# Designed miniproteins, single chains, part 36

Each design is a single chain, and the fold is of that chain. pLDDT is the mean over its residues in the fold that is shown.

## One batch from the design tools (miniprotein)

Design m1225
Fold by ESMFold2-Fast:
Structure m1225 (fold): chain A 88 residues (1-88)
Amino acid sequence: MEELIKETDEALDRFQAAIDTLPLDDQIELSTVYLALVVAKNIAKKEKNEEQLRIVAETARRVVEVADDVEKVKEVTLEGLKEIEKLD
């Protein structure tokens, strides 16, 4: 669990760094996505839900790769959130 938390934090830090390089409009829009992923991570940590944390980590890594395309970031994030819903 601790290693997975660290991997998730590193991926989210990379995503935030990528957002910071974008135009202001994209930064505002993607900051909402970043916050959603941070909240999902914190819930997974509190509930000790390792599967949810893995999905958050994977989603964060994927959004870093497509951070130059706001629509793709939103699509990847929505896919991750839907995968978390399937765990319920």
Scores: mean pLDDT 80

Design m1226
Fold by ESMFold2-Fast:
Structure m1226 (fold): chain A 82 residues (1-82)
Amino acid sequence: MEEFRKLEKELKEKLEKTEDPIEKLELVAEALLKAIRALHEQDPSLEFTLTVDGKKVSTVDLEKVEELIEKILEEQKKKIEE
């Protein structure tokens, strides 16, 4: 809990200094990956559920979670680009 609060505070401070929506999205994705890695270290059997292309995907594989987050990030970037 304490480590996640520190990540949240650091993310909030970075987001307040950033005006670019794409850069904000990248900062959120980086913070999320750090949080997921910390959770996996505490409980390697923890299942993560993500929505990709409208489908819910659940996995305990950290590498697969990171790949799914990267895919979601790329899809969101394409939607933000005008």
Scores: mean pLDDT 73

Design m1227
Fold by ESMFold2-Fast:
Structure m1227 (fold): chain A 88 residues (1-88)
Amino acid sequence: KVEELSREVERAAEELRRAAEAGDEEAALKALVRALRYIDQLDELDPEEAKKQARALIETLRASAPHMDDITEGMLLITAGVLEASIK
């Protein structure tokens, strides 16, 4: 259900934000993979809601990136760029 998938993306984004605040790279990457999986599922059911959730995730990724190590920062920023390109 679209509402359930949207809530799962929001939970994963919140987990990512909290992990970034704590400097927990492993938790941040796990949350990122989970958020991307749910956005992909959401895009198959409701592309407009998926774009909305992707925009919110892009903001979270860009805000979280400076709190991470250089490798994780790069991964978050590359992912944000890929998502931004996909919602055009």
Scores: mean pLDDT 85

Design m1228
Fold by ESMFold2-Fast:
Structure m1228 (fold): chain A 60 residues (1-60)
Amino acid sequence: MKREKELQELDDLALQIQALVDQLKAGEMSREEFEARIAELLKKYGFPTPAGLFAPPEAP
């Protein structure tokens, strides 16, 4: 049961990423917006952001 929902979420995530890439290529979205949207999607789906590009503030 859990795996089916997880596969659906991965497919939805892939479609959303594809839409963002298409918008970026069409010039309808800036690179900064694209990076922010990708990071937001990854966080929403529980994936860690790549280290170095979207490092969260770890300082207290």
Scores: mean pLDDT 68

Design m1229
Fold by ESMFold2-Fast:
Structure m1229 (fold): chain A 79 residues (1-79)
Amino acid sequence: MEEGERGYRAAQEGDAIKGAELGLRAAQIAVETGDVEAGEAAHRAGLAAVQVAKDDKEGLLKGIGAAIAGIGAKFQAEL
């Protein structure tokens, strides 16, 4: 949860890479704990990283990865 919120904030402040990396960590926590909210936070952080990345290919790819991981973690936690 906390990691995903921090990732979303970092992306909103213009740091796409940090936002995506924190989003990925939130997705890992969601898988380990079954926390749906952590999965949603990871997805949100990943999408924000993608939006802010623009010309940053690393931030864009990591953001896409975090968004997908967050959706997957949320879906698995809901099962």
Scores: mean pLDDT 78

Design m1230
Fold by ESMFold2-Fast:
Structure m1230 (fold): chain A 75 residues (1-75)
Amino acid sequence: MEAEERLDKRIAQLKKTVDGLVEAGLPLEKVESVIETGRDLLIAEARRLGVSPETIERIQAEADKLIEEARKKLE
């Protein structure tokens, strides 16, 4: 419960960071690199906290969605 709440807050912070980078006009490849690094750190934290495999898959899906949204905005 607390672990999932912590991960949800970190996912929200990653999204805010990515939105700021997109607004700053960073190249897509750099934005994707930030999302991939954030995803890897979140998955490592999730595994450390012993969350369910379904939660890890959800983190991956959220990261994939952020990449898709960044591609749509940055073309």
Scores: mean pLDDT 82

Design m1231
Fold by ESMFold2-Fast:
Structure m1231 (fold): chain A 68 residues (1-68)
Amino acid sequence: MELSPEELRALAEALRDLALREAEEHNFSQEVIDEIEAVFDALLAKPDPTQADLDAAVARVRAIFEAA
């Protein structure tokens, strides 16, 4: 299913909030939290993000959680 750029942006913002909350609950370091924020900041800096951009960001954040 292809989401609009507006829907992808809203979903990315919601996922960012969830990821940061989970990172705090797992007692991740500020450096790890900053890395997660940087991934979503890069995604949200795009004017027209694609589903592939969102999928890549989610995969990167998941890898950060697994490595932390």
Scores: mean pLDDT 80

Design m1232
Fold by ESMFold2-Fast:
Structure m1232 (fold): chain A 100 residues (1-100)
Amino acid sequence: ADEALAWLEARRAELEALFERLRADPQDTAVWERVAALLREIGEFLASLGLDRLAANAYALADLVRDLRDNGLMSPGTVELVEEGALALLEAAEAALRAR
């Protein structure tokens, strides 16, 4: 699954770039939507690999990102919490793929 690891590595790089933008402007609702969409894409990918628990976690995090945006709870603190959750998810997914 070298191709699957490469795919996740590319999505990690995209997420890191989006979180850099959110740290500069936590109120950027368009960037929050891109983060949510990318987390959903990661969830769909993980589900396609049979990693259903990690996929469920990715979907839950995407829903949280949208809820934070839609309720005006966009702050440096919520950016940090979402970034920590997203990076932990990606580390768990990469570890699961390497263990196959």
Scores: mean pLDDT 88

Design m1233
Fold by ESMFold2-Fast:
Structure m1233 (fold): chain A 87 residues (1-87)
Amino acid sequence: AADPAEVERARALIDEIARETAEYYGLDEETLEEARRLAEAILDKDIETWYESAKKIIEALYKKGKMSEEEKEEALKELEKIYEKLK
């Protein structure tokens, strides 16, 4: 089960990804809605919803040309690492 320290680490990673993305690539309405769902999942400690929403955000940014293939692969690897620790 997720403890407060693990949730905080996941939140910090998400905040960094969102901040960088907003500054250089911007967020469209669909991606922003997934980001809100992600934040709520963290508060509810719904690790599966958090993982799926984060993955969708990364995929959406890549498909819209806001993220390179390398950036997508690195983000997905880091997401998987955090997910494994939280489950």
Scores: mean pLDDT 69

Design m1234
Fold by ESMFold2-Fast:
Structure m1234 (fold): chain A 89 residues (1-89)
Amino acid sequence: SKIDELAEKVREEAKKLGMSDRTAELAGNLVRAMYEALKAGVSPEEVLKAARNAIDELRARGRVTDEEAQKIYDLLEKYLPELEKLAKE
């Protein structure tokens, strides 16, 4: 599906940015979660806020670094317009 291709693209970009396989997989999974929320009618602003909060919680628990958290946030914000288009299809 188009969402599977987009999640894989985000995972590969995360790896190219130096993130671990585990953290890259997390970024791809967050993209899928954002897509489902958008399809359920949650606003783009609220979806991005929820994703940021999830990343901040992982950072607080030491599961991602400050640098990784920022890179994931930037990737999700970058791909949000493409996710919005897919959710409206």
Scores: mean pLDDT 87

Design m1235
Fold by ESMFold2-Fast:
Structure m1235 (fold): chain A 63 residues (1-63)
Amino acid sequence: SKDEEIQKKREELEAELKKWVEQHGDADTRELALRYGKRLAEIAGKEIVEGESLEDWLKQKVK
């Protein structure tokens, strides 16, 4: 279903963000990303096209 697809995409984006933070952040950064990662994944899930990674999307945003 569409809900299952959205859930799967969100989980993939959250996992990707968590992996990135584990490599570049400390424990505090990891906790912050875990809290904000859900919101970021929801936004990215609407804007990321098929085949684009969260990292590539973040580079494109340049915030």
Scores: mean pLDDT 62

Design m1236
Fold by ESMFold2-Fast:
Structure m1236 (fold): chain A 96 residues (1-96)
Amino acid sequence: MTEKEKRFKRITAAAQYAIAEWYEKNGIGELDPAAVATLKKEMKEIEKKAKEGDELAKEALKFYEELLEKLLNMDEEEALKLIAELEEKLKKEYEE
């Protein structure tokens, strides 16, 4: 696995977890409890690695914190639009 692939996987997990938390806090949609549990485990590992000085983990953790804060401070319609744009961007990166 390349450095780029590792970075992409961590950023994707961070993004998905921020989105899942935003949905839960706003009562929007239905979350798969198993998927949420998997994302929580991935985020705990990212937090641990960030504390140990892993730069990719620090980047992913910062991305999660900034995205969640941004989503929580937006109007619901703007947040849903940002989520859709982010999902499209992540899909494009995976296909390239």
Scores: mean pLDDT 76

Design m1237
Fold by ESMFold2-Fast:
Structure m1237 (fold): chain A 45 residues (1-45)
Amino acid sequence: SKIISYAPNVLYSVSGGVIPQSSLIGYDADDVLTKYGPDVKYTLS
């Protein structure tokens, strides 16, 4: 199975800019996709 965990050094962004990590506490990838849409991107810092 695929498990995605959000870490302090991971940046999430949409076309409008970086998503604040405080807004993603407790979110998994499906939660982020549902809230921010399919264009969300992930980058390791």
Scores: mean pLDDT 57

Design m1238
Fold by ESMFold2-Fast:
Structure m1238 (fold): chain A 55 residues (1-55)
Amino acid sequence: MGIVEAEGSGAATAAAMGAVDGGGRAVAYKHRSIAFAADEEARRRAEEGAKQAAK
């Protein structure tokens, strides 16, 4: 994969916003969303680390 997209940032923000605004709907999707959320967070952290290393 050689393409970079800002999907992770958008998805994380949308999920957090929905949870805060709704206040409970996210609970039902906890089981499946956890695996994907963890993968996105790990990828985001790796990108931040690489960015600092490139400095």
Scores: mean pLDDT 56

Design m1239
Fold by ESMFold2-Fast:
Structure m1239 (fold): chain A 64 residues (1-64)
Amino acid sequence: SAAQRAAEARAARLAGLQLVDELLAQGATEIQVEKVSDTRYLITATINGEKKTYLVEGSKVTEL
């Protein structure tokens, strides 16, 4: 439903923002956020010279 999709989109935005904040707290650099859809984001960051990639799907965050 449209209401479920809207709730999922809000959850994804919040989860993505929280992840970026956590990554910055860990000293991450070169943070890139790619909007895949209204409910999905691909976030890439470099931490201590290591490139990390995360998939945000609604309220779920998966490290790739």
Scores: mean pLDDT 84

Design m1240
Fold by ESMFold2-Fast:
Structure m1240 (fold): chain A 100 residues (1-100)
Amino acid sequence: SKREELIRTLEELIAVIREMVAQFPDNEDLREALALAEELLRRVRAGEASPREVLQRLQEVLSLVVRAYQANPDMPAALLDAAIELLSRAIELARELERE
């Protein structure tokens, strides 16, 4: 189902953000992005998050990750690329769920 695909995509996104936090543990934007993504996953699993709320929270996570990358030129571009790909996939899944 699209909901199961969203859950898997969020789990993969959280793993990438955790790797970013491990490499840049003092970056507050990455810590906030991780906390938001983990809370979003919990709420989606519980059936408590609307597709619109999921979309809004994913856009917040994207903004935080991009800001963290801009502040840290030593961050591997591959980590940003992975996070953007997963965020884009999660956003499209949320839009499709809202259209149901």
Scores: mean pLDDT 89

Design m1241
Fold by ESMFold2-Fast:
Structure m1241 (fold): chain A 68 residues (1-68)
Amino acid sequence: AAARQAAEAALQAHEDTLRAEVMKKGNEFSEAFAKDPGEESQKKAEELRDLTVQANADIAAGRAAVAA
């Protein structure tokens, strides 16, 4: 019980960290797009997309590991 609660708390902290990173990348994209909607903002959009996909996969894997 205690070990599972600790694992769930650690998973929540990890998920919060990943969501904060996605939010930061989204802000970087918004700032880049506001200054120049060209190639630089396009690269930031690709980074945001890739980070979001990876974060969602990591969260899903972490939840599966805690549930097992």
Scores: mean pLDDT 80

Design m1242
Fold by ESMFold2-Fast:
Structure m1242 (fold): chain A 62 residues (1-62)
Amino acid sequence: EPEVVAELPSELPGVRLLLTAEGEMFLEGPDGRRVPLEDVIEYAVKNKLSIVEAARELFGLP
């Protein structure tokens, strides 16, 4: 599991943005599930969603 060096709250309730020592970014849901920010962006582009909308769908948020 990548080492987390910074943690920022996101605009979504229960979702946090994590930065690793390698410079990788992840979104963590309220259940502790982590998704690379790159994968969230790919999902958003594929489905014509905003990043916020993609994160809602991926984490099952309202």
Scores: mean pLDDT 74

Design m1243
Fold by ESMFold2-Fast:
Structure m1243 (fold): chain A 71 residues (1-71)
Amino acid sequence: MSLEQQRQRLLVLARLIAVSGEAFYIKRNPNTPEKDKKLTIEDAERVLKEAKELELPQHFIDKAEEILKEL
């Protein structure tokens, strides 16, 4: 694996963690507008696709998918 590919994987991992945190916060707040939930889901799906394409560790992907499933 190249150094540049490894750097890209770390950046996508950081984005995946951030979106997962947002989804977790929304799950804790039942009054979150449906539009905001949809935007977070769309952003998370985009980041998950990038994570899968870059072959991030499966456990990070699984954890993010589990959090999103509850929205």
Scores: mean pLDDT 78

Design m1244
Fold by ESMFold2-Fast:
Structure m1244 (fold): chain A 91 residues (1-91)
Amino acid sequence: GEERRRREIHRRNRDLSRRIALKLLITGAETEYLFENGIDPEKVSSKSLSEEERVKIAKRIFARTDLTDDEKEEIADLLGLSEEDRKKLLE
């Protein structure tokens, strides 16, 4: 029915909007981290960062933004952190 379709669209739109917001938080924190370490963000891909550097970026976001545990886990997933590093960040 139309009501089911509306609920599905609203859920998908909310999930997408949340994911975009989290990606923007990551991009901002990555850019700041690169500048602080004397790295030009235009010359280096964020994917060239080590897992330890990505953990530092996640901790920076978590310190500045009031996030739920689910949002913190999604940030860790978007940064491609290992299960071990995710557990350390969420504990």
Scores: mean pLDDT 74

Design m1245
Fold by ESMFold2-Fast:
Structure m1245 (fold): chain A 94 residues (1-94)
Amino acid sequence: SALDELKATLAELLELVGEVDAAARERLQALWDRMMAAYEAGDWQTAFALFVEMLGLVSEVARRLEAEGRLEEAARLRDTAQRTFDLWKRVLAE
């Protein structure tokens, strides 16, 4: 299912963030747990807002990697984040 693909892609995203910033990984996990709770409660507005906050956090990590000259790692992180976003849009459409 799209939800199963989303969970798998998020696990990959968490691993990539964790390799760079353990605190950011913990924040991302907490945001995901809150987003899923809102989604399961039917609070789509809160779920979407939390998802946007997750993307912002990932963007901050990627920008830091780019500033450090770690361009391939930043590109991989941004690509994985985009895949997560596309899968989330599919979950919301179902």
Scores: mean pLDDT 84

Design m1246
Fold by ESMFold2-Fast:
Structure m1246 (fold): chain A 94 residues (1-94)
Amino acid sequence: VQSPVELIEADFARLLARAREAAARGDEATLRQLIDQGFFSMSLAAYLHNVPLEEAVALLERARAELVAEFPDLADYIDAVADRTIAALRRVYA
């Protein structure tokens, strides 16, 4: 059985692959939806599996950096989604 962190990293890898496919088709609506759903899914998995807050935030920050590097035209959108997700996660851990 994989650790919760390894499962979240595997889920991010699948998100990135699907995001690349959407981008290749010029399907920005699907790309935006995948990014939003991906951050939500990763944060929920971290919370449900009791990943320490700072480790969970580090995973989301790394996902943000990788997505911004891959999709620079969507950097503002990715940052907004990541910021909201991290803020929500910090509230539920409080």
Scores: mean pLDDT 86

Design m1247
Fold by ESMFold2-Fast:
Structure m1247 (fold): chain A 80 residues (1-80)
Amino acid sequence: SAAEAAVRGAEAAARLEAEGDTEAAQIVRDSLKRDLVEEFGVEGAVEILEEALRLAERRGASPAAIAHLRDLRDELEKQL
C-alpha cells in the first residue's frame, strides 16, 4: 500500500540520518513527498501520510521515522 511504502521511506530516511548521511536522508524524504503529491494530489497525500502515521505507531516505528511522517503531513496540510 502507499501508506506502507511511506512508512518504509520514512524508516529509510531515519536510518540514513542515524548513519550520518543527512543529505541522502533528505533526498529520500523529498522524493517521498514529491511522489505522493504527483500520484494522489496534496489532499490525497495528506490522507496517505495520516494512514502511514497510524500504521507506524501501531508497528512501533522509530521516533525519527514518525517525526519525518508528521513533518511531511504538516507541510502538505498547510497547502490546504
Scores: mean pLDDT 86

Design m1248
Fold by ESMFold2-Fast:
Structure m1248 (fold): chain A 120 residues (1-120)
Amino acid sequence: VPKTLTLILAALDKIIVQAKNLTDEQFTAAIEKAKKKYPNLKSDENKIKLEDLPFVLKELFGDPAMYLLPLLAKSNENSVLYLLKDIPALCDINKDGYITRDELVPFLECLRSKLLKYVK
């Protein structure tokens, strides 16, 4: 159980480094690719809806993004991460339910900061 949070933190560290060098074109292309695989996604061309984050992050960052799935996707109430279910919404600075390319790094750094309070 503590191992799950450690893996999520390690994935966030790798993803944050990659996200700092992300272009608008790469961001838009990842959203388009995710929507082609999953037509029910509701993200805009340049904005990731919070509900769609796991799918778009997988296209942007590959396998490391899969470790964020328990945090970002609907969790079973028996999951150790159930208490963390509200953290993604708290890290949406604009509170519009979307993450733009410029908001992505601050969002991920916020997730990391909140998770560190549960893992010492």
Scores: mean pLDDT 72

Design m1249
Fold by ESMFold2-Fast:
Structure m1249 (fold): chain A 60 residues (1-60)
Amino acid sequence: MQGYSFSNPEALGKLTPEQQAQALAAMRANWGDPAAMSAAINAVLGDLAPPITVTAVEMA
């Protein structure tokens, strides 16, 4: 099964609950495209953290 991995997952913990909901919604809207998911999450994060990269990974 193929999943996704995030660089800097701690950055998501720095968001408010409202911003976390926005990030999740943006990710869902771009589901299946790691590049678009990365762009959408980073747009929500703004200057709060280093850019997050979403990569496709094989689930063991």
Scores: mean pLDDT 66

Design m1250
Fold by ESMFold2-Fast:
Structure m1250 (fold): chain A 68 residues (1-68)
Amino acid sequence: EEARKKVIELTKALNEGDFEKARKYADELAKLPFSDEEEAVAIISLAVSVAQGNEEARKLLDHLVEKL
């Protein structure tokens, strides 16, 4: 599914520290329907990055949560 692929790409971008790609994938995800599973994975991945002090991940998390 499209949303699942974007969640995987978002997670990879966050792990690599590529926050420009992470933002792009988060924006694309906000426009697609998620399953509860895909939504949970995306939120958890962003929340972990926020807990590690990533301010950009906080903005992406706010963007996704507001869309929900």
Scores: mean pLDDT 71

Design m1251
Fold by ESMFold2-Fast:
Order: C-alpha cells, then sequence, then structure tokens
Structure m1251 (fold): chain A 111 residues (1-111)
C-alpha cells in the first residue's frame, strides 16, 4: 500500500464534485454519463515534445462521438495524489468537459 495514493472512496468523492462542477460551472449536461473509471498508474507515457509533464489523459470508451456513457481517465498516481483537492476536482472536471465539448476527439491529454 502506497500511503500517498488516494483510495476508492476518495476518488469517488472527487468524481462527484467534478461532475457537479461540469454542470454548474461549465453548464454541460452529464446525464449521458453512466460510468467514469479512474485509473491511477505510474506508467503514463510523457512525450518528450511536450513543454509540460503530462499528468494523464481522458477518453471515451465508445467509438460513437455522441456516446459518452463510459469515460476512462488515466492519471499518474503520485503526481495526481500530490495535487490539492481543488486542483484534483478541476482536472477531472476539465477532462470530462473537454470530451463533452469536443465529441470528435476520442481522447484528451491532461497537464
Amino acid sequence: IIGDLLDKEEIEKLVEKALEKVETVYGLDTSGIKKITIVLTEDIKVPESLPEPLIGYAMRESDDPNDHSNIIIYLNATAFSKLSEERQVELIAEAIASLLTNPELPRVDLF
């Protein structure tokens, strides 16, 4: 057990706050989202061409650009767990909002 990593209950609370922020701050409908999977991993590939370290990426599971029922968010476990709760919520909310507002994009990168 890594003491600086978030547990499942902590992740679920962050996702709930992020969905509320997507609706209240971004003005987006989240009712189409049925499942959000958060994957905490150290194996995020950081492209050398990026000016800032990649914290993670988000993607829709469906090949249909109008189907956002299943969203997967991959996050660098150590980097994400060291962020403030406010920044963790903001990053998840930005990931969801970016996928909902850019339906042609199956994936968005997070910094």
Scores: mean pLDDT 74

Design m1252
Fold by ESMFold2-Fast:
Structure m1252 (fold): chain A 76 residues (1-76)
Amino acid sequence: MYSVTVELPGASKEEFEEKAKKIKELLEKVEGVKDIRVGNDSVTALFDDLETAEKAKELLSKEFPEAVVTVRKVGS
């Protein structure tokens, strides 16, 4: 399984909350998304395969160029 984590460096709490809603909506439209978690400073989505996770990263990077998007392999 793979995680895609989206961070907004330098964003205020209010700015993050507004953008996090849009990030979540975009992730919900990605095929193969399993779980989406909105934290205090990051949004994380889980995917079964690396290919789908990388597609999500590309999409997020295009829509939110200011965001730091990280893909990680997570334990089963």
Scores: mean pLDDT 82

Design m1253
Fold by ESMFold2-Fast:
Structure m1253 (fold): chain A 73 residues (1-73)
Amino acid sequence: SLASLPLEERRALIPPLVAALSDPDVAVRVAAALTLGRIGRFDPATRPPLERVVREDPDERVRQAAALALGYL
C-alpha cells in the first residue's frame, strides 16, 4: 500500500496529491484526500490544503474524505 512506502517516496507523492485536491473530477479529489491522510502524517504541508477542502469543496463526499484524512494527521 502507499502507506508502506519509505518516507522519501511518500513525500514525493504529496505535491501531486495536493494538486489533485483541485481536480474537476469528484472521484479524483476524494482519492487524493484519502491518500494524503494515509501518507501525509509527517509533512506539515498536507494539513492546510485538507483544511481548505473541508471548508470550501462544493461536494460533501470530498469534504468528508478530507475530514477523515485530517483525523489521520
Scores: mean pLDDT 78

Design m1254
Fold by ESMFold2-Fast:
Structure m1254 (fold): chain A 86 residues (1-86)
Amino acid sequence: SEARRIVAEAAAMSPAEREALLAEARALLAALASVSLEDFLAWPEEEREAIVRRVALALAAKALDAGMSAEEVEKLVARALEEYKA
């Protein structure tokens, strides 16, 4: 499961690495706010998948820092990835 792998990766990060990841995700989302959905979907699949994975990893890190269980975070990440693919 991709979600399980993402949660394991986030859990293995140091607090400083998780904070850096969250800052990166905030910067990416701010940059993407100026890009239309149509333009974003026209980007190469590899670039879109890389961005989605980084944001999902940041979501996992934030949820773990908030005290959610690994099982709860896996479900949250799996749902977010499914909504992106739909």
Scores: mean pLDDT 78

Design m1255
Fold by ESMFold2-Fast:
Structure m1255 (fold): chain A 94 residues (1-94)
Amino acid sequence: SPLMDALLAAIDAQTAANLAAGIRDRAVNLRRVDVALFDAFVENEDEFIELFKKAGASEETIKEFKELIERYKKDPSVAEEVADKVGEILNKIK
């Protein structure tokens, strides 16, 4: 997304970390799986990876995130399990 690319270029690491924390809070506090959030992860995977890297995510955290999105792509019925794991992984971003 050109808008996301421009945002990522303009924000500092602390702003990126705050955005990642907001995404995490949304993912972990859902009583219902946020299909729109997960579809956004699928559609904009590279942009979210760059955001998480800028927020201080490790290569291990990024790999785990990619594996969870791949599971969701293959079988959306695992969305609740994926939601719990996404929240856990994003909690590693400081």
Scores: mean pLDDT 73

Design m1256
Fold by ESMFold2-Fast:
Structure m1256 (fold): chain A 81 residues (1-81)
Amino acid sequence: KKEEIIELGIKLGIPEEVARKLAELLTSGEDASELVREYVRSDPSKVRQVVEFVSELASKGFIDSATARRLFQAVAEGARE
């Protein structure tokens, strides 16, 4: 699961370091919202990339609907700054 999350992130253009940190937080049951918010805030052009990543993770059952909802909220917050 963790390696599959990392591979998906890289395939969608997320830097390996960011994909690895996201996978660690998501598989450890920790909140990834701050990392997502910071990543999008640093480059708002990445909104589509992160939305696709979260959507694919939810579609594959790697995250639940509540986690996906929180991550979509974090993307929206990051894009506003």
Scores: mean pLDDT 81

Design m1257
Fold by ESMFold2-Fast:
Structure m1257 (fold): chain A 91 residues (1-91)
Amino acid sequence: SKIALEFSIETVSLTASDEDVDRLKEEIKKTPLPNVSYDPKEAEAEAAKAGVKATFKDLTIEGGGTEEAAEALAQAARDFIENGKGEAHYE
């Protein structure tokens, strides 16, 4: 079955204000990311390689990241916004 990935944009950045979170949501909506399934394990591994810690029940990003971590974050946030709570699809 599908794995529900809950993404809390407020935890994307430990220092983000409510206004910054709203701006992030708008920015992600404009990002032309494919609406495709991804494996949370792979996203976690890529984030870890980039020095970012991720938790997938409520996707929390902490620390500095690279472009790979930013792409994984953006995709998770897009899935969250488009599906209303975020959803990664794998069986």
Scores: mean pLDDT 42

Design m1258
Fold by ESMFold2-Fast:
Structure m1258 (fold): chain A 71 residues (1-71)
Amino acid sequence: LEAVLRAGSLAAELAERPSEAKVAELERWMMEFEEMAGQSKNPEKQSELQTLVDHLRYRVRRAQAQLEAAA
């Protein structure tokens, strides 16, 4: 749960101030959450983690687009 809150905070920071370092950190957390979802035996937990990953993926793509446009 703490990791989920930290990832959410980072995603919010990324939306305000995009940077390649923050994108990389968020991508690492996405991988960790995908692994946790795959290993979970609880369908509810698995669904929650997958929803979180989808949300983070959207944020990463937006940040990457902004960084590319700024280059």
Scores: mean pLDDT 76

Design m1259
Fold by ESMFold2-Fast:
Structure m1259 (fold): chain A 70 residues (1-70)
Amino acid sequence: SLLDEAERLLERARRARTLDEVLEIVLELQRLRERTDREASPEEQRQVDAILEQTYRLLQQAFDRAEAAR
């Protein structure tokens, strides 16, 4: 489901250590957001949006750490 995919991206964001990993997750988040807009019910959209907000925060932290390692 879209919700399961969002949860998987959240877990990947927690594990991200490299800039390449962060960029891959960002691209998948963009694709998931587009699919959610097309396919999901309003209820699923709200649930996915909540997970995406947390995921973006974790990705920002991972990006900052990856940049510092350059």
Scores: mean pLDDT 83

